# Designed miniproteins, single chains, continued (4), part 48

Each design is a single chain, and the fold is of that chain. pLDDT is the mean over its residues in the fold that is shown.

## One batch from the design tools (miniprotein)

Design m13752
Fold by ESMFold2-Fast:
Structure m13752 (fold): chain A 68 residues (1-68)
Amino acid sequence: EEEERRKKAEEARKKLDEYNELSNEYDKKAQEALAKGDKEKARELIFESASYGVEAIKYAVEALSLEK
């Protein structure tokens, strides 16, 4: 069922892009918090950014696997 694999790969790519964008947004917010000296807020934002980055990697691996 090539169509199912294609749809799953497309969905994985969309989620990869979405989570990568979220990771970048939270990283930017973390940098702003660090600039203001709010280390606790920056730490929270860094964890959120890293969490979204991990999700992006999961979907990247899934998309690559499904494209074979």
Scores: mean pLDDT 81

Design m13753
Fold by ESMFold2-Fast:
Structure m13753 (fold): chain A 72 residues (1-72)
Amino acid sequence: MKLEEERKKLEELEKEVQKLREQLRAGKISKEEYEEKVRELGYEKGFTGKDASLLETHRSLGEKSQEFRDLE
């Protein structure tokens, strides 16, 4: 079923993004490296409109909400 495949791809993408977020918070990767990896995950998983929105939201939040989210 196509829905099951889409769900699995999104779950994997979410897990990878969460890992990258934790690594960024721990200072193990740079913000540029985080952006690159998140973007690459979108391309590898078959980039869709939803994936594009997710990646763009991460970028916007990281830049604009730095004061609130990345206080450290």
Scores: mean pLDDT 60

Design m13754
Fold by ESMFold2-Fast:
Structure m13754 (fold): chain A 59 residues (1-59)
Amino acid sequence: SMEQIQLQLKIDLLRIAADTSRFLAERMKEKNPALAEQLQADAERLEEEAQRLQEQLQR
């Protein structure tokens, strides 16, 4: 259905955003450790949201 396609796209975008936040966290860890910690927390939150949506898609 269209809703399943939209949900899958949202999951994919959340995973891309999580990967981007982790990449930036690694780059910032020496110059700005506080920002790196925040970006890592953002990545974890985005992955958790993607996992929740993936579970909804399977139910």
Scores: mean pLDDT 88

Design m13755
Fold by ESMFold2-Fast:
Structure m13755 (fold): chain A 79 residues (1-79)
Amino acid sequence: MSEAAQAALLFAREYVRRHGGTAAASLPVEPTPEAIERARKFLELLPDDASFDQVALAIHLLAQGKTPEEAVAEARAAA
């Protein structure tokens, strides 16, 4: 799995956990330190007014290899 895909999955699990979703299963392979760092930056850059659709688009863009900054900016512009 790519670094960006691992970061997107880790972010999605943390986002769901924080916003009342069920506990996500552990990843079958441990994410790289780079993937963890990307996920943390993504969470910090995500605006508090972001809609679910914006978050979903941002996760998709991050999985495609966009930086957290690019993913959040493009998702915000799309809404």
Scores: mean pLDDT 65

Design m13756
Fold by ESMFold2-Fast:
Structure m13756 (fold): chain A 100 residues (1-100)
Amino acid sequence: MKRTYILAAKSSIELAKARIEQGKALTEKMRAASVADAPEYYKQALAKTDSAIQLADQGARNAEKAGDEELKKEAQKVKEEAKAVRDEAEATYAAKAAAA
């Protein structure tokens, strides 16, 4: 059903955006944290960004089933943003480990 897929896609995309913002906030907390506390924030940031990537993929698949090309493009853009935030979290953790 087209309507069901559109609603599912929108829901997944909005949740993915929320997870991206959580991942960004956790990466900033990791940047400010002690070396001892950094691994926990890193683990949480990866979990949020991995969740965002999965939700964006689900959104893209549901948008495709609905035939909504613009919604599919939005989901793909959100997935790319989630990957970028994940890469920043990894780089931030690596830099913090190297400075210790």
Scores: mean pLDDT 87

Design m13757
Fold by ESMFold2-Fast:
Structure m13757 (fold): chain A 65 residues (1-65)
Amino acid sequence: DAQKLLDEGNKLYREGKYEEAAELYRKAAELEPSSTIYRNLGLVLARLGKIDESEEYYKKAAELS
């Protein structure tokens, strides 16, 4: 269930566990790609300093909007 993975990822993100949050967001995106999931993945990747990857996911999110 992509929604459960998104909810768990959001919880980890709020706890500052960005690497674990990114992993759950990636799994959610594989099950059900959506603008929301790609945007959350972009946000967490930016927090991890992965700026180029973050930009790619924001572009993917915009394409689905």
Scores: mean pLDDT 86

Design m13758
Fold by ESMFold2-Fast:
Structure m13758 (fold): chain A 70 residues (1-70)
Amino acid sequence: GMERERLRKELLRLIGEILRIIGEILDIEEELKKTEDEEEKRRLEEKLKELKEKRKELLERMREISKELG
């Protein structure tokens, strides 16, 4: 009983973190559209890449927990 509740709580935390990362990605993509400085564009593109990789890792963990929950 308790294990399923723990996994559900972890899943909800992961969903919250994923949503926050999606928000950050959208903000950076909007900033990239407005930025004319090439050094700033490079910095934003690097940050965007890092956020997309983190999102991918969290989504994979979420899928694993979802499978364990059945």
Scores: mean pLDDT 85

Design m13759
Fold by ESMFold2-Fast:
Structure m13759 (fold): chain A 97 residues (1-97)
Amino acid sequence: KAEEALEKAREALENGDIDSALHYATAAMRYGDYEGAAEVYEAILEKEPDNAQAHRNLAVAYLNLGEYDKAIEHAERALALGDPSAEPLLRVAREKK
């Protein structure tokens, strides 16, 4: 399931469909593929560097990967872009670091 979601996410990215890429990366993350999802969110941010949803979801992926400094960076960016749901992610990442 995660592998199929990542294939669809990459296809959406190639077609410039950021909404579908976000959807499928989030599906891969729900299936437990945090590394694959992080790669797709990073590719989304190359195209849309101020995408708050991508920063927030990338922070979740990095938290689950134990990459706490990266999780903090992306959670702070999501908050700055107006996503208050990133606040608990910041607190958890700082506590686990």
Scores: mean pLDDT 85

Design m13760
Fold by ESMFold2-Fast:
Structure m13760 (fold): chain A 63 residues (1-63)
Amino acid sequence: LVEELKKEGLSDEQAEMAAELLKLIEEGKYKEAAELALKKLEENLPPENREEREKVNEEILKE
C-alpha cells in the first residue's frame, strides 16, 4: 500500500500516514483515524490557519 501511494506521487510521509489511516479504518477505529488525520493536517497548515483548524478539530472530536 505505501509503495502504491508513492507511485501515485505521494511523499514517503504522506504514503505512510495514508497507510496508517487505512489500517485504523480497517480495524474499525474511525475516531482514532480522524484524530490522526487532523493532527497531521494541523502540522502542515500555515500558522494563520491553525486557530481555525483547531476549532474545527475540537468540534469533530466532541461528537
Scores: mean pLDDT 67

Design m13761
Fold by ESMFold2-Fast:
Structure m13761 (fold): chain A 93 residues (1-93)
Amino acid sequence: MVEERIKKGLETNPNPSIREGLRELLVLEKTEKVVKELSKEEGRVPSFAAFVAAARAIAKGIEKGLPDEEIIKIAKDAMLEADKRTEERMKKA
């Protein structure tokens, strides 16, 4: 799977710049998966703010070494909160 290949690259690649790029790709890969799952569950496309919130939550979770299940839960919660705030701002504008 793409995620497993990225993780292997992080362990085996001797170039620090390539490892940094692989870490960013891992965050993006997990973010895309979480967004797709939430879109299916909610029956709607999340906002760009929700995408950004998910990516930040996933990056922090990876940095802290959290289990994938906990990272996914935190990312989904962050997305729902971001979408709620976006809707409230648009309603008041």
Scores: mean pLDDT 73

Design m13762
Fold by ESMFold2-Fast:
Structure m13762 (fold): chain A 86 residues (1-86)
Amino acid sequence: SEEAERLTEEGKKYFEEGKYDEAIKKYEEALKIDPNYVEALDNLIEALLAKLKIEPSKELEEKKKELLEKLIELGVEELKKAVESV
């Protein structure tokens, strides 16, 4: 999705500036458009980890766990497809 890609790139720029809340918001917007966009999921997890180092929060920790589980599920599905194609 072009829109999800654009939002993810905007999030990366905020992340590079240390604006983790803005980065998180952009990655979440990208995932609303494409819920399985692995790049946005990965970047969102990184932004949450960066924020948790500065400001520990149970809410952010729980959100990180949910996203990590989704990323693992998507990664497992990719590996399964790769194995079945051989």
Scores: mean pLDDT 78

Design m13763
Fold by ESMFold2-Fast:
Structure m13763 (fold): chain A 74 residues (1-74)
Amino acid sequence: SPLREALKKALEAGDVKTYADLLAQLIKEAPSPEEAANLFTAGMLELVAREIEGKITREDIDYVIKKVNEALAA
């Protein structure tokens, strides 16, 4: 999927804003609530891994959570 490839590239680049926007879009496009939950969990685990590597901050993770929740509420 082009969207999943873009998500991975944003994460590798440390582009937290693009990552949040793309993750929210993937979750909105999920065919079921269960798949949406799995995509959110996988996306959050990837962010935690990058934070452990020192590539992003806890504040970056909090930003993604906030932006995904805002996008899903709209």
Scores: mean pLDDT 83

Design m13764
Fold by ESMFold2-Fast:
Order: C-alpha cells, then structure tokens, then sequence
Structure m13764 (fold): chain A 85 residues (1-85)
C-alpha cells in the first residue's frame, strides 16, 4: 500500500527531526510534502503524488545534512507508484 509506505517515511522523518538528525525546519517541510502526497494518492492523483514526493526529496537533498536513506526510500515509493499505473 503506497499510503502506508509514505506514512512510514513520515514517521521516520518525525523521529529523526525529534532526535536532531534532521533540522526541525527541514523535517516540517518534508512532512508537509509527504502529507500532500498522501492526499493525492487518496484522490488517485498519482501525478500530483509524485510531484510532492519529488519536492520532499529535494528538500532533504538541499538540507544542511542531507539524509540519503530517506531520499532512497522516497525514490522507491515514486518507482512503486509508477509501476502501479
């Protein structure tokens, strides 16, 4: 389930933000994009879902401390959405 995959990434971002591994501003912006991606998947708007996931990925990549593990998890979800269509 794509929504469950995005929710698991969101929980990871929340945990890493709380631990200071990701700065709070970056964690908040990523969570906002992941929430919009979940809403898009619920509406079966997969193009919008991919756009929001790509924005979350870019936010993580441009951060002071890029989190490569989360970026790879987001990339995998994007691939899974593309394969499900």
Amino acid sequence: DIINQIQLIKKGVESLGAAGVIDEKTAKEVIEHLDKAIQAVENKDYESAIEHLEKARETLKSAEKPNNALILQIDKVIENIKKAQ
Scores: mean pLDDT 86

Design m13765
Fold by ESMFold2-Fast:
Structure m13765 (fold): chain A 63 residues (1-63)
Amino acid sequence: SAADLAAAKAAIDEQLEYARELGVPDETIERLRAKVDAAQTLDELMEVAVEIGRLIDEVEAQK
């Protein structure tokens, strides 16, 4: 539903801010934000969420 999609986008926006705080580059954050804005389905948002999680794991592993 549109409400589910909007809620998922909001949750991913919070994950993007967390990733930015951890040290993911601003260029990468803006690229992923553009994908979130363009997403029309939960499956598309799932792909972005997986990418964000991978980037967070990479940054944490380097610290």
Scores: mean pLDDT 83

Design m13766
Fold by ESMFold2-Fast:
Structure m13766 (fold): chain A 65 residues (1-65)
Amino acid sequence: GSSHKQILQKIGEILRLIGDIFDLRQQLAKAKAAGDKEKAEQLDKQIAALEKQREALMAELKSLP
């Protein structure tokens, strides 16, 4: 396919991940404020997984011509 279409698709995926990470960070802040350590640890792990996925997509975007 054309690099243009691939770039736009990767940007769309990255933007979705940024939104998901933002929502989880908001939930993490609430969990920490409530003293819910178990939920905070779960949210931290979920955020770390999405950040790793975001880094992979950014690397793919940088590799496109």
Scores: mean pLDDT 84

Design m13767
Fold by ESMFold2-Fast:
Structure m13767 (fold): chain A 92 residues (1-92)
Amino acid sequence: GKKAEQGAKEGKAAAEKGGVEAEATVEGNKVTLVLRGADTKQKIGALAGAVAGEYLGAEAKVEVEGDKVTITLEGKSAEEAGKGAKAAGEGA
């Protein structure tokens, strides 16, 4: 929904402001945030942000492959998924 799309956009923008390349995709109550060019500190920040997303009601899955971090946030609602995505992006 629009709330998940807004949170995904805000998370992407926050990650890009932190110096990583970011892509966000939204499917209903699921947001996938892909970060590229992440250094070790940015990877740790993204993990911390994903944990914050879980605190906000989203289920977070984080996959790290070299300089690429994929964060999947699934809430019971689109709003919870969007809030989680924003938190994850702000962490990076």
Scores: mean pLDDT 77

Design m13768
Fold by ESMFold2-Fast:
Structure m13768 (fold): chain A 80 residues (1-80)
Amino acid sequence: MLTDLEGLSKEEIIKLHMEVGARLTGLIAKKVAVKREVKKNPEDEEAKKELEKLEEEIKELQENLDHIVAYLEEKTGIKF
């Protein structure tokens, strides 16, 4: 589900953008570590499930980040 940005101030939206971006960066770093573990132990079904879950979470956060960026560009007139 995309974040509802209606009614938020410009400052609140910028803060949310920074928070979502930081969380996305953290999940990508975790995915890299888990992907290395899956490559090292291809029969580790728990690691494979964690990788799949991380990929889904990253996709959802990326969609939210794209939504926030588009809204910030429209509201601020600044292109990212």
Scores: mean pLDDT 78

Design m13769
Fold by ESMFold2-Fast:
Structure m13769 (fold): chain A 91 residues (1-91)
Amino acid sequence: LSPEQLRAIAEAVAEAMADAFIEAGVPREVAERARELLLRIAEAELAGDAEAFAAAVEELKPLVAELQAAVSPEAAAAMYARQAALAAAIA
């Protein structure tokens, strides 16, 4: 995959995850922060910037806890089902 193709895939995945979180009842601001951090991780990896990668991952850790607290078990199941459908569509 070219860097352009990899970036496009990362953007599509991040957007799909954010949409799934919003549908699960996660506040839009929190879902958008997750999308932004996932894109920052992808861009840091593409640039070979280990420091930026590590920083983005550290910012994602507390956000994951916040996402888990905001999502009910039923909403989490719906999100995982959507994730699986999107992964199948991309493959």
Scores: mean pLDDT 73

Design m13770
Fold by ESMFold2-Fast:
Order: sequence, then C-alpha cells, then structure tokens
Structure m13770 (fold): chain A 68 residues (1-68)
Amino acid sequence: GAEAIREAEAAGVLDGFSEEAREAVRLAAELEEKAREEPEKAASYYAAAGIWLSVAIQIAGKEALAGL
C-alpha cells in the first residue's frame, strides 16, 4: 500500500530509481491513500495508482536499458 511504498523509499529501496520514477511512485502512494479516505471512489484511485506505478517501472526500465 501507500505506507509501504513510502517506507521503502525512506529505507533506500528506490535509490536506484530516477527522480522521475520515484515521483511516479510517490503519486501512486498518494492515490492509494485517497482510495482509503474515499471508499466510494476507491476503484478510480486504485486504477490511477496502478497507472503511475506502471509509469515508474517503465521509466526505470528505459533508463536502465539506456545505460547499457
């Protein structure tokens, strides 16, 4: 969840990610928190969070490949 993502960032798990990829992960975490606060809109927030996580993975993957 959002708390686990923020804790992982604080623990340095995301240190290999670019600033852009880390920002996308942070936005996904915020959307997951909104889903918990607004259950009636939770499906939309979780969908948006999933998109941002996908974006973060794609950015990190492309940057790693470009470094080769």
Scores: mean pLDDT 70

Design m13771
Fold by ESMFold2-Fast:
Structure m13771 (fold): chain A 75 residues (1-75)
Amino acid sequence: MKELLEENIKKYRSLVTDEEREAVRKMLEAARSGKNEDEMFELAEKYGKENRFSPERWYAARKIISYEEKLKELE
């Protein structure tokens, strides 16, 4: 399990920048803290306009975060 998670993290990291991953992490934290949908949408739209952010890269960044969280649970 742990090795497979590390391989998946490496795979998706090649598709997104650290800035893209950090932006998605902040939006997920906002959702967990009970921030409203409009605030999350504005953050995503601003980031997309500045960095040509795609749905594909969003998906990859979310996967990295998910696998990193699972990896921490196994340690």
Scores: mean pLDDT 67

Design m13772
Fold by ESMFold2-Fast:
Structure m13772 (fold): chain A 75 residues (1-75)
Amino acid sequence: HMSEAERDLELALETAINYLKKNPNISKEEAKARLDRLIDALAAWARDHYGLTPEQVEELRARAREKAEKAIEEL
């Protein structure tokens, strides 16, 4: 169920990124901190809900962080 975990995490991450884009005064450092916390929480939820291995959890976190870093550069 890695694909479902990826989908749910990407949807939540996109929603958070869009919310941050509506706040033009947020610093890139604060945006990164908020997204990092969200990614960690979502990865933990997905691990427990879908029964992911530690390796799969780290893969999800790595992919989500890469996406978040790219989005933050556009802020």
Scores: mean pLDDT 80

Design m13773
Fold by ESMFold2-Fast:
Structure m13773 (fold): chain A 68 residues (1-68)
Amino acid sequence: GTAAQARAAVAAAADAAGRAPAEKVSELLTNAGIPRSLARTIAGELADAAGRVDAAAVSRAAEQALNR
């Protein structure tokens, strides 16, 4: 996967408010080529108390992790 693919996938999974479940985000990051442990860490660190993450923040973290 590429950083652009990770960013597009996370953005596409977000709701109208730009948020997605942390579990789904970690799955999409793993599918884009980020190691599963790192994908889970990124999603977990960005998740709120309800387990939701801001897709824009996750997309930025994925881009940084994949060295776009």
Scores: mean pLDDT 73

Design m13774
Fold by ESMFold2-Fast:
Formats: C-alpha cells, structure tokens, sequence
Structure m13774 (fold): chain A 80 residues (1-80)
C-alpha cells in the first residue's frame, strides 16, 4: 500500500516533467488516496509535494479545467 502510493507519486512527477498533465493528475489521485489510506505521514507529504508541482503547472498554463479537476481530487481525498 505505502509502496504503491510512492510508485504513483513517482509516476505523477515523471508525467509532470514530460508535460503530460492528465496522466499526472491520474497518478496524483491514486497516490493521495493510497497515502491517506495508509496513514503514513511520509507518503502523504510526498503526495502534497506532487500537488504543489501540479499547481505550478496550472499557474504556467492557466488551465481552468485542470485546476477544477485538481480541486475535485483534493476534496475526494478529504472526504470520509
């Protein structure tokens, strides 16, 4: 579970580096959900780091649709 969260986090970072924001958001959602489920602080902090990188890409591109998807992912992860 924790290892899977880290793997998805790594794939999200790789997708961001390649400019593939859709793939990055998919892996980010998986990483966040797994990190929250695991209860591991390190995994959660890593996932938050990826969120900050995604926000940076949104600021550069001005993509409102991608921003809405990111907010939706964050809300789902924070739901019970």
Amino acid sequence: LLEEAREHGQKAVEALENGDFDTALEHLEKALRLAVESGDREALMQAIGVVLQAVGYLIETGDEEARERLVEILKKVNEE
Scores: mean pLDDT 73

Design m13775
Fold by ESMFold2-Fast:
Structure m13775 (fold): chain A 131 residues (1-131)
Amino acid sequence: MIEELVEAVKKGDYDKAIRLVRELASQGKAEEVYEALKPLYEEGKKKNDANVLTVYGIAYLALGKYDEAIKAFEEAIKIDPNNARAWAYLGLAYYLKGEYDKAIEYFTKAIEIDPNNLLAHYTLLEALLKK
């Protein structure tokens, strides 16, 4: 599973990588995911790969490391401001920290870029209800 995750990231199959991060985190393997992705995160920063940084940010969220996740998503957005996934997960990180106004702002940005971003739509509604 961890090996399959690393292969998915290296091949650019980021949708598969994100599914595997969530599956492994649900099995209590979030720390193993974090350690396996760390070398790929460093290479992603060096190569300005917003998708690799977004996957690593999701791994940090799975570990409850919200501030580290925010930093990874902010770096991804700096590289590719049209990465709706990075905006949506940045919003989710702020939502999980209880910063609902920032969460709403970033989910709105994700929806402006990709109107079909279901994560941003559902979590935006939840953030509005928490205020």
Scores: mean pLDDT 82

Design m13776
Fold by ESMFold2-Fast:
Structure m13776 (fold): chain A 58 residues (1-58)
Amino acid sequence: MEEAERAAEEGDRAAARAVATGSASPEQAQKMGRLAREAAEKGDAEAARKYAELASSL
């Protein structure tokens, strides 16, 4: 749970930074945040980490 939550928070921050720098649309950032949050709620650290990695590849 804690590891998945940490990964989701990191993904949300990365997406927010990408939007702020113009590297990603607000819609993409919102979708990534939602997917990471859903993974964290399931306690799936692997899924949360995967979505964070996808955010960094935007």
Scores: mean pLDDT 67

Design m13777
Fold by ESMFold2-Fast:
Structure m13777 (fold): chain A 84 residues (1-84)
Amino acid sequence: MELVERLKKLQEEHRKTVEELRKAIAAGDYEKAIELLRKHADLSVEIARLIGELDGDPELGEQAVATIRRQAEKRIAELKEKAA
């Protein structure tokens, strides 16, 4: 099924992004960490929407998307303050 294969691919990209994010933070590269957090948020949104589709509840997916976007925005703001 295409949705399951797409979910697996997105989960692998998400895992790689988390590893890159950890390395950027450890190196003090906050500009790169901010870009990786944006990518992480975008991947998390795609995953949440696909899970909603698989569960037959796209509204559940959109509720998760709203939470993901809010949390990402807060984290990005915290990193921007550290980079300044």
Scores: mean pLDDT 81

Design m13778
Fold by ESMFold2-Fast:
Parts: sequence; C-alpha cells; structure tokens
Structure m13778 (fold): chain A 69 residues (1-69)
Amino acid sequence: SMVEEAREEAERLGDEMLQRGLSVDEVAQRLQEFMARVQELLQRDPDAARAMLEALQETLRRALEREAA
C-alpha cells in the first residue's frame, strides 16, 4: 500500500507540474517538497521511496516524448 501511495503521489505531482504551467520557481519548490518526502520515506520504506522517484521520472519522460512528437 505504501509503495502504491508513493507512486500515486509522484504521478499526481508530475501531472500538476506539466498541466498547470507552473513557473520555474514553483516547479523548483514542488521538487524540493517532493525530495523532502522521498528522504522521509527512504528511512521508513526504501522500496516506496524508489517507486516514488521512478514514477516521477516516468511521468516526466512520457510528457517529454509527447512534446517531441
């Protein structure tokens, strides 16, 4: 459940960053908050922390591919 929650949180953040047209400063703030969450989660559930990072990377990668197409 924690791994699934972490993936959903990362996907939601990725979608928010891409769809809402946040400024560079707003994106930086969101990423800082996300990384703080990952650090907290890494101490409790390392698998969930890795899943969270992978989900964000995958969401951003898919969006970049769409922009290139």
Scores: mean pLDDT 74

Design m13779
Fold by ESMFold2-Fast:
Structure m13779 (fold): chain A 104 residues (1-104)
Amino acid sequence: MEEIRELIKKLVERIREMREKGASSSEMMRVIGDGIGEINKLLEHTPEHLVEKVRLTAELIVEVSKVATPEVRETLRDLLLTLLEGATIPEVKKILEEALEKVK
């Protein structure tokens, strides 16, 4: 979805600005969590598209991790690991594993 990609782009720019201004890791994680929540709302009425929701959430996490602090990157990596442990669909597992490799 073009709308979700614009959301990810704006979130990345927001996190970069927050880092430059010395925002805390908890403040950055709150903003990231709000972004993930927005993706969930945009896809709320399409439960059959769970794989697409996971793919977009993983893309958001990977892109944000490139501009975030080391502490935020570690928290995002832990989030991906938690999601991977709960995943039962092979395609979802592959998406999360690939995202985990891209997060430093």
Scores: mean pLDDT 81

Design m13780
Fold by ESMFold2-Fast:
Structure m13780 (fold): chain A 65 residues (1-65)
Amino acid sequence: SVEKAREYIEQAREALRAGDTEKAKEFLQKAVEEAAKSYDSNPEESRRILEEVRRLEAEIKRLEE
């Protein structure tokens, strides 16, 4: 669901604040799965969630350099 995807994104941000990039990646993967399940009922919000996931993935890559 979109709400579950948002919860996972917030958990990913919390993991990043704690310096746990692996946990953040796991939460972002779960957010993608939940957004995909919600695509047919809420395509606009699902796309916004996927864009936010891409942005956070880029942030993680910078932290891992």
Scores: mean pLDDT 82

Design m13781
Fold by ESMFold2-Fast:
Structure m13781 (fold): chain A 95 residues (1-95)
Amino acid sequence: MEEQLRADGERLLAVAREHITRAKKLIDEAKNSKDVEEQEKLLKEAYRHAIAAAIAVTGARYFSADQAAVDELEKEVRTVMAEIDKLYEEIKKQK
């Protein structure tokens, strides 16, 4: 039982890392775009990945994953979400 829960937790951490990586890539693409509508679409997609990562990290905590890894990924999710919010506000000011 503990071994199975640990395996599920590790899988959820891997899923969270994948979503964080995808969100960061979409944020970089948004920063490099000259089209406001494209920037908004990319940031919305990045936000969806950030939310998916948050859900996966929460699940990993419940399934007894490495708590240090969970804590670090929770910090990364918060940082990614804060950057998305900042970029949305900057785009709104470019009107």
Scores: mean pLDDT 82

Design m13782
Fold by ESMFold2-Fast:
Structure m13782 (fold): chain A 60 residues (1-60)
Amino acid sequence: SEELQAEIDRGVELLRDAVALNFAKRMLAEGKSREEIIEELQKTFGVSRERAEKIVDEAL
């Protein structure tokens, strides 16, 4: 159903964001720059630049 698909899609987005946030925190701990982390998040998770910027700022 359309309603069930929307719930699944929301769950997938939440899991992706949680994984991306933990990934960003690890990269920060390894001394990666903000720009390098943004580029890697876009490449690895397929997120927009705006979303990647929010994730990296949340990781700080």
Scores: mean pLDDT 83

Design m13783
Fold by ESMFold2-Fast:
Structure m13783 (fold): chain A 57 residues (1-57)
Amino acid sequence: DEARAEQLVRDIRDAILFGKKYEYSEEELELAREYLLRQGLSEEEADKLIAAFKENQ
């Protein structure tokens, strides 16, 4: 799951920075959120990134 979470976070960044389109389940986005929290982001920061990703889709 760690490698999958890292890939999801890369895809989130690419979606925000480059307008790339991805289809991820809510469960997959939750894995990315948990990974971001483990990397030291606050809950607010992690939630904002997930929201920005969803808006870019």
Scores: mean pLDDT 79

Design m13784
Fold by ESMFold2-Fast:
Structure m13784 (fold): chain A 60 residues (1-60)
Amino acid sequence: MTPRERLSHGVVQAFKNAKSAEELYEQVRKIALESGLSEEEAERAARGLAEHFQRQQERE
């Protein structure tokens, strides 16, 4: 599995299992770093997904 494929799979799992935006943020950041992204890229990806998760919870 390529680093990109591993990141995509991990992000989907984190999104399904996270109970809060903060938990999702932490999980996505760790997965991105382990997949070879820089700290800045991991931070950006984690924030974007956490904000999306927060908006989903506010509407559901």
Scores: mean pLDDT 75

Design m13785
Fold by ESMFold2-Fast:
Formats: C-alpha cells, structure tokens, sequence
Structure m13785 (fold): chain A 100 residues (1-100)
C-alpha cells in the first residue's frame, strides 16, 4: 500500500514533467527531461507518464525508433491500467512518429 502510493506520486510527478517537455519542445531541454524520466522509471518502471516523457524526449532528439518503442510500451501500460485517455494520446503520438 505505501509502495503503491509512492508509485502513484512518481507517476503524478512524471505527468507534470511531460506537460513541461510538451511546452518546451527544446532539444537541449529534451536531454534533461530524458534523464529525469529515467530516474522516475527507477522508482516506478510501469509509470505511463514517465515512459511518455522519455518517448517524447527521444522524439525531440530525432530518435524516432526509440520514441516509437517507448510510445508502444506506454500504450500497453495505459491499456492494462484502463486509462483510455492516455491510450488515445499514445496512439496519436505513435501516428505522428510513423509519419517521420
């Protein structure tokens, strides 16, 4: 229970980090956000927002294959958790990556 609450807090923090990277869209910031997402994933490997942040950072860095794999992993996690809105966001971002 305490470890689940900790993981929920980590995912909430990851959601805020994702919102920040979407506003920034800066390649230099993408490297920093990638490192932050990696640290968050050490605490909660199944955080969909941490995977989403890492995927978007790869996308901004031009690493489209790595971004695609992370979006696919995040989509799987979101679907397993029943988070329909997050799954829809992942599907839209996957289509965007496939167009590159």
Amino acid sequence: MEEELRREVVDALAAMVYALIKKSKNKEDAESFLKIAERLLEENPDSPYAHLTRAYAYYLLGKYEEAKKEFERMLDIARRQGNTKLAEEAEKLLKEVEEK
Scores: mean pLDDT 79

Design m13786
Fold by ESMFold2-Fast:
Structure m13786 (fold): chain A 60 residues (1-60)
Amino acid sequence: IDEEDIDLALARMQVAIARKLAEQGKVEEALELLREASKSPSPRAREYAEEALREIEKRA
């Protein structure tokens, strides 16, 4: 199993949690989680987290 697959799975989990936090009005906590995910060494994981971050910012 490639390290990139693990990083992408982690980013997916972080995005799912962040979306749920944002739905509950915890936007700041959601953004902090996504900022952490965007520091991933995997380019794919970073892209995924950055897209989610942008979506949540637009809804705030």
Scores: mean pLDDT 78

Design m13787
Fold by ESMFold2-Fast:
Structure m13787 (fold): chain A 61 residues (1-61)
Amino acid sequence: MEEARRLLEEGALLYAQGRYEEAVPLFEEALRLLEEELGPDAPLTRAARLLLEGARAALGE
């Protein structure tokens, strides 16, 4: 959990700065860890997925 929270926090800071390309890998790692620990439907896991989708959309993906 601590590592996933750290990745989400760092990714969110990069996202806020418009650094989407750098935020994507952090959100991908956080999502993977959260799905493993909490499952796909946990609120924090869903938040990570939405952040990842937002960052990818900003990059035209």
Scores: mean pLDDT 83

Design m13788
Fold by ESMFold2-Fast:
Structure m13788 (fold): chain A 74 residues (1-74)
Amino acid sequence: MTPEERRARADALMAEGSKLLHEGKPEEAVKKFEEAVRADPDNAAAWAGLGIAYEKAGKPDLAREYFSKAKELT
């Protein structure tokens, strides 16, 4: 998978995750953002999205770890 293909896949998965967050499905959103960070582990936005999803799922300690990872990549 090329860097461009990884970014495109992560973008698509982040869009799905954001839609799930808007629908009030944070546990399902977590799965989409986890797939996004696996597809493109250097994507700071994907790590931040995973943090938001975990925060809304009621796991703030885990959310903090992923927000920290996102900051390292910016």
Scores: mean pLDDT 83

